# Ledger of designs, part 22: designed miniproteins, single chains, continued (4)

Each design is a single chain, and the fold is of that chain. pLDDT is the mean over its residues in the fold that is shown.

## One batch from the design tools (miniprotein)

Design m12786
Fold by ESMFold2-Fast:
Structure m12786 (fold): chain A 64 residues (1-64)
Amino acid sequence: SLQEKIEKLKEELKELEELIKEIEEELKKEKDEKKKARLEAALAVYKAGKDFLEERIAKLEEEL
């Protein structure tokens, strides 16, 4: 059902939000500039994925 699809996407969003939070906390503690750059790059990718997923959920919720 549409509701089950939305529920699954919300679970994926929650997991992604937790990953973003962990990377942000790691970035705050990191002192190595090369590791910081890699974490910042990873964070940018995951944040873009979060935005895409939020937009998709919103569109599906409008169909309920």
Scores: mean pLDDT 86

Design m12787
Fold by ESMFold2-Fast:
Structure m12787 (fold): chain A 82 residues (1-82)
Amino acid sequence: SAKAEAARRALSDVLGERLGPLLRKLDVDKAQAVSDKVLKLADEVMKEIQARKDLSVEEAEAYARERAEEIVKEAEEAIAAE
């Protein structure tokens, strides 16, 4: 759906831009662990958006961006804890 595509694009854009450079500097095992956690959280956000039938495309995109920023913060904290 247009809503799912907009939300996934927003998640991908924020997560890719913010975490891509950080993940490239980690060893492969650390990068994989962080990526797995991020993908699990992103999947949860997509399920939340799909369950909320009353959201417009614009509202779904905005919600995805907000949740992506929370995921970025959690991932950055996990990386910094090393």
Scores: mean pLDDT 83

Design m12788
Fold by ESMFold2-Fast:
Structure m12788 (fold): chain A 80 residues (1-80)
Amino acid sequence: MDAVARVIQHDIEHAIELIRQGKIEEAIETLKNAIKGIEENLSGPKAEQAIKLLKEAIELLRQGKIEEAIKLMREAISLL
């Protein structure tokens, strides 16, 4: 496993913990940084799908659809 992918997975898990604490804006910022990390360091269909899932998760978080957002975040982790 790429060391960068492992760091990004950890950042997404940290965003899930921030969500559990009600820190939605901090979670969104963490996810935006994770997306940037994927865009700058990883490539290929799984990386592209992970970016798409994380962008959709951010929109779901903004809508208060917390459980749906977390599901997509976990799916993104599984692709990395």
Scores: mean pLDDT 86

Design m12789
Fold by ESMFold2-Fast:
Structure m12789 (fold): chain A 79 residues (1-79)
Amino acid sequence: MYTYAGVSGIYASTADSQRYIVTVDDNGNVTAQSVAGGDAVPVTIVSYDPVTQTMVIQFAGQSQSYSYVRQQALASVPI
């Protein structure tokens, strides 16, 4: 069965359509960087639905989580 592991990609906020490049490393550390530029910030994945490709993320220093829908996939294990 050919499935790509990992959730790295470009995600759009369900609330305001802001787009973020979300990267998951091999240790499970997650960062989000706005596509408009700026620094990557650490985030926590609260949940991920692979069917709808919806990720719920909590940004470092924030108590609230937000929902994002995957716009573009990235390969988790490049060869």
Scores: mean pLDDT 69

Design m12790
Fold by ESMFold2-Fast:
Structure m12790 (fold): chain A 75 residues (1-75)
Amino acid sequence: SDETKARVVAALGEERALRVVEAGLGSPDEEVRRLAVLTLGFLDPADPRVRPLLERALGDPSERVREAARRALER
């Protein structure tokens, strides 16, 4: 159905976006990691796919990345 097609496309897009964001969280570049956290911050922090990535970012060596993750989790 059209609804099933839209849901599958959205789910594949979300999965790909989360994969890119997860890769970004592993970047040696602080700004890339921070941008990845800000991107996650536009999603629901209670989502079981999003929350573990935000919690991982709370342990980042950069205070700026940790602060961004903390703010995203407070939403």
Scores: mean pLDDT 78

Design m12791
Fold by ESMFold2-Fast:
Structure m12791 (fold): chain A 57 residues (1-57)
Amino acid sequence: GAKRSGEGAAKAGQAGSAAGAASVAGNMFLTPEGGRKAFEAGNAEGAAKAVKESGGL
């Protein structure tokens, strides 16, 4: 992909990972599969948001 899109996705990935980690911490004592899904959802949403914004390098 384009470098500017990659940079945005990487930054959103970091933010998404933080949100996902918070969800995982809450769900890890309930079901490990639930925690894993929350982590992946956080990463996907963060990356998608950065791509849609496409704002600034």
Scores: mean pLDDT 54

Design m12792
Fold by ESMFold2-Fast:
Structure m12792 (fold): chain A 81 residues (1-81)
Amino acid sequence: MTISKADLDKDVDDAMDLIRRSVAKLDPELVEKVRQLLEEGKSKDEITEIIAKYLSEKKGLDPELAKKIARAIVEEVEREL
């Protein structure tokens, strides 16, 4: 079934906002892992790929959605530092 691109983009934005507001309620191990990787001097791109793979494999998220969520998590963790 073909979902319209406009509806899909809005759904992704709403999901991203919900995740951004709930980042503190996300898996604490995931947040800690991002902090550790940032302290080790890993690039944001490398950390985003690691977290995206974790979300896709562990939570069964779509790979594209997992990558967008991972980027939001990395940005939020960096903001808290």
Scores: mean pLDDT 68

Design m12793
Fold by ESMFold2-Fast:
Structure m12793 (fold): chain A 81 residues (1-81)
Amino acid sequence: SMKVVKVATLTGIEAKALAEHLLSLENPSPEVRALAEVLQSIADFLFSQGKPDAKVTVSMIVPEEKAPALLEAARRALAEL
C-alpha cells in the first residue's frame, strides 16, 4: 500500500542543500532520487521568485515498505547540513 510521508519543512536554501546531498549518495534508491528532484524543483522555483528563505513542507507518497529508508536517508542528509 502507499503511504503519505512528511519529509521536512525547509527553506529554498535548505531544499537545495538537501537535494545536493541526496544526489551525492553513491547509489540512491528511486524514491531518494525522486525526493531530490522534487527538492531541486522547489529550490529552483523559490530562488526564481527571489524567496530562498520561504519555507515549504515536503511530503512524498511512497510504498509503505519504502518509507523508513527514505526518511532515514533524508534525516542523515539533513544532519550533514
Scores: mean pLDDT 85

Design m12794
Fold by ESMFold2-Fast:
Structure m12794 (fold): chain A 58 residues (1-58)
Amino acid sequence: MSRAEIDRRLVELAREIEKLNDKKLYEKVNEASFRASEAGDRRLLLEEMEEILKEAKE
């Protein structure tokens, strides 16, 4: 997956999470962003955001 593809997918996931307007989801996203930033891994952020959204749709 290219960097451009990861960035595009991250924008899509961010929009879906934003639609839910849930404080707990924002906290999870912030934690995932912090971990991904520390690791220098945008793919980690993508994977964690997909998990957050999947769990939110239960």
Scores: mean pLDDT 75

Design m12796
Fold by ESMFold2-Fast:
Structure m12796 (fold): chain A 84 residues (1-84)
Amino acid sequence: SAEAAREEALRQSQLELLELLRERVEELLREGRLSEEEAEELLRLIEEAEEIVRERREDERAREVNERLLEGMRPIAEEELAAR
């Protein structure tokens, strides 16, 4: 169905974005721009976000994980925007 195809395409795109985000966190850790503790927490949130996407969860925990991931990435996004 068109709905199922659209949902699958969205899920695949979300998983691809999370993979890119994971790679970026690992890069920032290598550059010393994130502490080991900060990187570990972000990688844990990314892994949980991937599980949420795969399981198609929309519960309160899914919102919490997404909010925490956005908050953790905000300083990085602000730094990259300031550099442009």
Scores: mean pLDDT 79

Design m12797
Fold by ESMFold2-Fast:
Structure m12797 (fold): chain A 72 residues (1-72)
Amino acid sequence: SVKEETLRQLEEAAENAKEVLLSEGVSEEEAEKVQEALREGLRRVREAARAGASAEEIVRLAQEIAARAAEL
């Protein structure tokens, strides 16, 4: 399902974010901030999914979380 796929993709992104950023020369402090923002956002997306949010809403929330993390 789109919800399951979106959650899986966001979870993988959160897990890999620190490693990817460190490999690109980002500081450990900045990489940790991005990873923490993604992990916090993932918790909110999971809660919305449990509450019955639509697939479209889950995708939108994931995009907003990614955009916010990119601003760090």
Scores: mean pLDDT 76

Design m12798
Fold by ESMFold2-Fast:
Parts: structure tokens; sequence; C-alpha cells
Structure m12798 (fold): chain A 67 residues (1-67)
């Protein structure tokens, strides 16, 4: 259950990143980048990569999107 909660929080962050990217809201992306400890000037891809990297540091990957 804790893993499901973690995945949900991760997905919510992803959704916010995607929404900001779709809307061209660079300020929102900068805020998220700062929360992840990367440059506020980081691209959408860099922010997403950082989230995925943090998830993978736990070991096994969980959650399948689309093959």
Amino acid sequence: EEQIKRDREFQEKLDRIYEAYENGDTEKLEEIAKELGIDPDASFEEIVRKLVEEGNKEGPFKGKRRG
C-alpha cells in the first residue's frame, strides 16, 4: 500500500509537470526543478528524468505505462 501511495504521488507530480509543459508555464517547471534539486532552468525532459531516477534508486521499477 505504501508503494501505491508513492506511485500515486509520483504520478501526480508527473501530471503537474506535463500540465505546466503543455501550458508553457516555465515558472511552474522551475519550481518543480528546484524541489528535485536540479537547475531551475532545467528542461521538461530533465525534470521527468530526475523523477524517474529517484524512483529507480529504490531498486525495482514498478508501474507500467504503455509497452
Scores: mean pLDDT 68

Design m12799
Fold by ESMFold2-Fast:
Structure m12799 (fold): chain A 73 residues (1-73)
Amino acid sequence: SSRVKKLEELKKKNEETLKELEKEVKEMKEKLKKDPEGMSPKEILKLLLLEAVVNSIRFLIEKLTQKIEELKS
C-alpha cells in the first residue's frame, strides 16, 4: 500500500540520520577518551544531547518497524 511505502521511506530517512549522528557521537566519545580535559563544557553538553537524540531516533525506528509490520498483516 502507498501508506506502507511512505512509512518505509520515513524509516529509511531516520535510519540515515541515525547513522550520521551515531558517527558524530562516536567521534566525540573518542576525542573525550583521548583528551578528557580537551572538551569544553558546551561540547560535553552537545555530546549528552546527541546521545539523547540518538536514543530517541532508535526508539522511533523500532516503533515505525512495528507499525509497518502491523499494517502489512
Scores: mean pLDDT 88

Design m12800
Fold by ESMFold2-Fast:
Structure m12800 (fold): chain A 79 residues (1-79)
Amino acid sequence: SELEKVRELLKEGRLSEALELTQELAKRDPELAEKAKELIVERLVKSGLSEEAAREVVELYLEGRYEEADRLGVRDVLA
């Protein structure tokens, strides 16, 4: 499943690819995309972001607002 692919990408530290897959899921299956977002948020929190910052970063990236997400200091985590 697409959700299992997101889990495998996160397990391998491939955060950018997990976000890209979630972005594609959001167009076709919004409910599954919300579950994928939660997995990415959990990974970002474990990497040192607050839950609020992690959620905002994920939403900004999925909306294509990359410069705004970068201002939250997350670029190094997603690289």
Scores: mean pLDDT 76

Design m12802
Fold by ESMFold2-Fast:
Structure m12802 (fold): chain A 55 residues (1-55)
Amino acid sequence: SERVDRLVEEGRRASREGDVEEAVRLYEEALSLDPGNEEARRGLEESRRALELTR
């Protein structure tokens, strides 16, 4: 859906800007709306891993 695509896009932008916590939040929202979204799932896994390494 358009809304899910926007959340994934915003998550990628947050990640690019180094706002990893915001990226996690955005990808979690995308997955809550579409649990089958592979881009959101991958983004969430990567962002959570980044948080684990830095915090």
Scores: mean pLDDT 83

Design m12803
Fold by ESMFold2-Fast:
Structure m12803 (fold): chain A 77 residues (1-77)
Amino acid sequence: NKEKAEELVKEGQRLSSQGKYEEAARLYLEALRLDPENEDAKQGLFNDLSVLHPDRQAEIGQAVLERDIDRLEELLE
């Protein structure tokens, strides 16, 4: 559902602006499960996971491009 994905993206953007990167990344990940082509969710997830794991930026980017949801979930643990 694209509408639900867009709502999750807006909430994630709000949490990211508050420095709540892990919470925001979880919402972006859920948005991607609902709408895998949502570019705002991909960008938000990449940015927030890169803040949480700065040494793993290339790995995060690859997981986002490949839509590897399981690997993206592992990055939130």
Scores: mean pLDDT 84

Design m12805
Fold by ESMFold2-Fast:
Structure m12805 (fold): chain A 59 residues (1-59)
Amino acid sequence: MAEEVYQRLKERLLALPELTPEAIGRAVAAVWEELKDEVSTEEFAKAAQKAISEALKEA
């Protein structure tokens, strides 16, 4: 489940035309709404942090 958060969020972030804090926040919120019933807040936060860090390195 944490792996799915990571994969979905990374795909959304890489599809964004610009990695602004607002755009990143919207992507995180969208993935949270999709997976909030399947993952804990702690697991989500760790996976999201990893996805954001890696997307920023690739931008």
Scores: mean pLDDT 79

Design m12806
Fold by ESMFold2-Fast:
Structure m12806 (fold): chain A 80 residues (1-80)
Amino acid sequence: SKEEELLEELKELGEEMLRLYEEAKAKGLDPAEVQKRLNRVLSLLQEAAKYILAGDLEKAEEALERARREVEELRAWINA
């Protein structure tokens, strides 16, 4: 179902966020900047989870799309 697909995407993005956090820490990147960027991703994942629980799958999908963009920006920053 679409709900199951969105839940799996939420899980995958959360796992990727944690991997990127550990990579940033290993590289000795600025903790304040890491936290700021991580919080942007986390906020969107929390919003997506809230919409999934409410049954608003369209808004959940939009929040996950925004979370994917923030994960890509976080990855790019870490690898700069």
Scores: mean pLDDT 89

Design m12807
Fold by ESMFold2-Fast:
Structure m12807 (fold): chain A 74 residues (1-74)
Amino acid sequence: SLRRLAEHSLELGEEARKAGDNKAAAEHYTSAGWSYFRAGDLEKARELLKKALSLDPNNEEAKKGLKEVEEKLK
């Protein structure tokens, strides 16, 4: 399910963050954010995509995801 995929990606992101791997953490938070977005959980998606961009401002998938989430929240 999309929620199980999101939860697994979030767990991987937290582990990468604990290890100091900000790029890997951002990639996992981006995957979790997109999965929550597809599941319709827009607030969790926005939170995770913003967190990804705070760790890796150049992550294009996180930028794209945040734009799509913000459009749906307006």
Scores: mean pLDDT 86

Design m12808
Fold by ESMFold2-Fast:
Structure m12808 (fold): chain A 72 residues (1-72)
Amino acid sequence: SDEARRLMQQGNEHHQLSLEYKKQGDQEKAKEYFDQSVEYYVQAIEVAMRAGDEEMKREASENLRRSIEQFT
């Protein structure tokens, strides 16, 4: 649970960086940080699933979905 929360927070930080670089017109860095944020969210979902933490799994899945929608 704590590990999943940490990974989700790292995903959120990378997502914010991806949007900042997108706003600055740096498409290469924006994509790099977006890809990293997706990886962190996926890891958070996997850790939450292994821990049986259904609430954290849903939260991380929602953050992943929102990140994809806001970036693409």
Scores: mean pLDDT 87

Design m12809
Fold by ESMFold2-Fast:
Structure m12809 (fold): chain A 95 residues (1-95)
Amino acid sequence: SREEALRQRRELIERRRKLHSKLKEEEKEKIKKDIEELKKLKKELEEKAKKLEEEIKKLKEKGAPEEEIRKKELELEITKGMIRMVESLIERIEI
């Protein structure tokens, strides 16, 4: 009975270590997924910013109303701000 109790204790300690290791791996995997999603969002925002710059250029070439141009310029400024925020988040999460 004493040898069985010592064996059961060793098995429980080993199971606890394996569970802690698995939880740490699951946390790392979640962080990796969050980083990948942020990188994807950054790429989408960069593409949106490029498209907005092209649209603004076309509006200026066509002599569009100043109000319409200003609206697109504001959208571009907001988009660039979001890119900077996403970059800051990635840098804080990445070591």
Scores: mean pLDDT 81

Design m12810
Fold by ESMFold2-Fast:
Structure m12810 (fold): chain A 60 residues (1-60)
Amino acid sequence: MRTFRLENKNIEAAIGTALRVIGELPEAKVRLEGNTVVVELPDRPEDIAWAEELQAELAA
């Protein structure tokens, strides 16, 4: 299992990010911690790469 913490500008952005993750990664477990979306997913290269790309987009 890999855990990603996706920090968002506000709670509305966090909800949008959570919905995007749920749609793309069906095996992911998603929870909200304030403005942060916490994603727990299987240790699969493709899923990890997608999550890393999203994390980079949100950090830019």
Scores: mean pLDDT 82

Design m12811
Fold by ESMFold2-Fast:
Structure m12811 (fold): chain A 68 residues (1-68)
Amino acid sequence: SQAELDAAMVRFGRRVVERRDAIVAATGRLPSGAETQAIFDEVLEEMRREGVPADVLARVEEVWRLGQ
């Protein structure tokens, strides 16, 4: 549903920002494209383990790829 996608998008975005900010704090720089991709992959995998449906995760990934 749209509500499930919206909730998943909020969770994904929040976790991505937290990990990006951790890299900035540790390195004093913005993450590289490779580091950004690794963050995306790690967050999606965590959400998969938490039981977010595969179709919802696929839509989260699609929305992010369209916004890049």
Scores: mean pLDDT 84

Design m12812
Fold by ESMFold2-Fast:
Structure m12812 (fold): chain A 55 residues (1-55)
Amino acid sequence: SVTEEALALARAGRYDEAIALLRERPTPEAFDAVGTLLAARGEDAALAEVVALAR
């Protein structure tokens, strides 16, 4: 699933690739999962981009 793929990329620190996948295949579940992970890690710039895409 998009959520599993995006989370795997984000967990590996591959944030640009995770964000690119979210742009191509936007799903609310994937945005929530990746956003939660980025917030927990304090990745403010990547988190801001994910939040902007989800709006």
Scores: mean pLDDT 84

Design m12813
Fold by ESMFold2-Fast:
Structure m12813 (fold): chain A 78 residues (1-78)
Amino acid sequence: MSKEEEASLLAGRMARIAVEDGADPQKAADLAMKLTKAVLEGNKEEARKYADEIIAMVKSPEKQAELRRIAERLLELA
């Protein structure tokens, strides 16, 4: 899988988890797109910012923990 494909898949997974917890699908999709772009540009600060915004949309502690794990993997790609 290319870096672009992996980043898009992982950011999309974060958005899906947030939507499953009641987040707005359009906002989650927008943040996932911005997160993917930041990762592909190597901008770790912006990537962390958008990942944290997705995590903040989630109320479940278990889902927040899963999102933090995915975010750390995305930051490794940046």
Scores: mean pLDDT 87

Design m12814
Fold by ESMFold2-Fast:
Structure m12814 (fold): chain A 66 residues (1-66)
Amino acid sequence: EPEEAVQRLREAAEAARKAGKDFLDLIVPGSVSLEDVRRAAEEAGFRVESVVKLPNGSYGVRLVPA
């Protein structure tokens, strides 16, 4: 599950980069390490701008180009 979520983040970040987006907002499960999120973002050329914990235990994460 966390591995699948990290893979989805990489795919979304790659698509955002190809589309020339200046930010990307994602929802990741609370089971995913924020360090894994940060690493996946960096691999795709983004950095984590903000993280918000949501009522359901998920995280709302904003990525911006590094």
Scores: mean pLDDT 80

Design m12815
Fold by ESMFold2-Fast:
Structure m12815 (fold): chain A 65 residues (1-65)
Amino acid sequence: SAAEEAARERKLAELKERYGLEDASLEDGVLYVKSNLKDVTKEAGQKIAAIGLGIELGAKTVYYK
């Protein structure tokens, strides 16, 4: 629904800002997440965020850098 889509979009924006995820998109059930090169110290948190995002968005697969 539109409300569910809006909630996913908002959560995506929040997580992108929190973990320094510059580029995150959902395409055909696959979540693509790219981290900033300077975020190596936050890598574990970014991976956890990517998994959580994938689950919340109903993604079948999550790719992260």
Scores: mean pLDDT 63

Design m12816
Fold by ESMFold2-Fast:
Structure m12816 (fold): chain A 66 residues (1-66)
Amino acid sequence: MKLLLTFTGDPNKQIALVLRLMGEPFVTVTPVGPNKYLVTFTGNPLEADAMIAELKSLPFVTVTEV
């Protein structure tokens, strides 16, 4: 599954979340703009769905499925 993340607001929250996602197994993070990242999930779909739900709940990021 692929998600486009667009960050707004606090750059410290952007940096912290990007570093966390880059540390996750079976997650690939690709910068596509100064505040935009393409996130690809591979592996367990239940864990991916939980992470996607968490990302969609955050007020400082817009999540678009691609």
Scores: mean pLDDT 80

Design m12817
Fold by ESMFold2-Fast:
Structure m12817 (fold): chain A 60 residues (1-60)
Amino acid sequence: PPPPSLEEQLRTVERVIREVERLIREQEAAGTLSPEELARLRDHLEMLRRLREELRRRVA
């Protein structure tokens, strides 16, 4: 099978970012995750945002 295009990779990363953002918001409201778990999610979100920026530059 052909490798995923940069545009497909970008769409996937954007979808995952939205899912993580929603999860963080829900868990902040519910208080069900520990501060350490929330910090990990925020770190992961920042890494995904950096990856999105790199992919956007390569697509453009």
Scores: mean pLDDT 82

Design m12818
Fold by ESMFold2-Fast:
Structure m12818 (fold): chain A 62 residues (1-62)
Amino acid sequence: GEAAGRAAAALRRRLLAEGLSAEEAGRRTAAVFPLSPEQLEITREIGRELREIGDKFEAGKL
């Protein structure tokens, strides 16, 4: 459910804050919280939007 997605996001954020790379944090989070297809779809959409914002920031538009 929705709570599992939020818990996975919170764990990933905490691992990043502790100094793990995004790749390692993602791998460890996936091992603890296997996401449903519905949650994976939402995560992909959010990831796409965040990438677009990051690209605009790095291009000097922000």
Scores: mean pLDDT 66

Design m12819
Fold by ESMFold2-Fast:
Order: C-alpha cells, then sequence, then structure tokens
Structure m12819 (fold): chain A 69 residues (1-69)
C-alpha cells in the first residue's frame, strides 16, 4: 500500500541523508530528510496526489545529492 511504499522510500532517503551529512553536505541531508517527512505525512493523510508530488521531490533531492557525492 501507500504507507509501505512511503516507508521504504523514506528509509532510502534518510539513509542517503546520513551519507550526505557524513560527507559534509548538510544542505542535501536537510533536503532529503524534509522530502522523507513529506512522503510519510502524505501517506498518513491518504492524499494520493500529495504522495505522488512528495515522491517526485524526493527523487529530485536524491539525484542532486548523488551529484555532490
Amino acid sequence: GMEETGKRVADLLLQRADEAEKAGDTESAKELREAAQKILEAAEQGDKEKFKEALEEGSKAAERADSNM
């Protein structure tokens, strides 16, 4: 379901945030953590559109972090 998918994506983003923080990229870490939080909140609210938008934002944040690492 949406909650299970959201949890998996959020966990991935939080893992990448920890890696970014250890690399000294605190801005990317913050962005990744904010995206993970938005995904979890959208899943909790059952808002499919907000969930889809949050997933897209998280994907872009992860892509930017990868470019800096």
Scores: mean pLDDT 80

Design m12820
Fold by ESMFold2-Fast:
Structure m12820 (fold): chain A 80 residues (1-80)
Amino acid sequence: SKEALMQQLVDSVAQELRGRGEELLKTKSKEEVEKELLELFERIKRQLAAYLRSQGFSEEQIEEFIERLDKKLKEILEEL
């Protein structure tokens, strides 16, 4: 289903961002890591929004998906 795909993508992005953050924190400051994760996240959002449009998702569904991603990023940044 479309909902299952969105949830899988949210979970996948969260896993990638957490793993990247943990790796970067070994050599970089928290502030530098937050900046790099934010830049990576903006690229991911653009790519996934374009992908979902190609899969027939509505703009409203894409907005809801982006809101879920933004909330998940906030959780991850607070855990750094």
Scores: mean pLDDT 88

Design m12821
Fold by ESMFold2-Fast:
Structure m12821 (fold): chain A 56 residues (1-56)
Amino acid sequence: SSLSGLEILKLAFRALRENPNPELRAAVDAWFEAARAGDQAAAQAHLDRIRELLER
């Protein structure tokens, strides 16, 4: 799918509210850490991981 980063994050938060998934939660937490640090490459890698988990 051609989801934007914002769309991926919205779907991830919805998924976590409906059915807690520790892998998805860890990927979201890692994205927040990378974003806070300004590490764009790490943030993108974590978004890609979130997308993979949402497509399972």
Scores: mean pLDDT 82

Design m12822
Fold by ESMFold2-Fast:
Structure m12822 (fold): chain A 97 residues (1-97)
Amino acid sequence: FKEKLEEVRKKMLKLLEEGRYEEAIELAEKTLGKIGLFLVLGHLRAIGADREVLEEVLKRILGERIPALTDEAIEEALTPIAEELQPELEKLQKQVE
């Protein structure tokens, strides 16, 4: 699990650096589920990615109920999911040496 997480993280970052956002999103979802999607979304927001890319990630996390693409609306919509995923993120962090 630890090795798989590190391998996925490295591949995801490489794809994001190359502008291959769709492939990074698919890899994250396939390997880490919603946790992976949250990590990709955080990175994409930090680099100011295009609206279309943000909408794709948000659709995969929230389904059809996408908020307005303001930082405040996104944070409000994602807060309950982030809180639910926090224990799993803590477990993953503890397993990464």
Scores: mean pLDDT 70

Design m12823
Fold by ESMFold2-Fast:
Structure m12823 (fold): chain A 52 residues (1-52)
Amino acid sequence: MGSVVLPASESEIEAVATKLGVGDASREERLQAIIDFAKQHSAEEVEKVFEG
């Protein structure tokens, strides 16, 4: 698995977590979900979630 950098503010992280279905979870759970998603997907897939 590749390394992924999160080029985003807290609001961007919240938006991505919402797209992953965990927008109502705690901050730590949201970050963990994003990390888990990044580990299972390429940087390109992660960037698409951040953008769309």
Scores: mean pLDDT 69

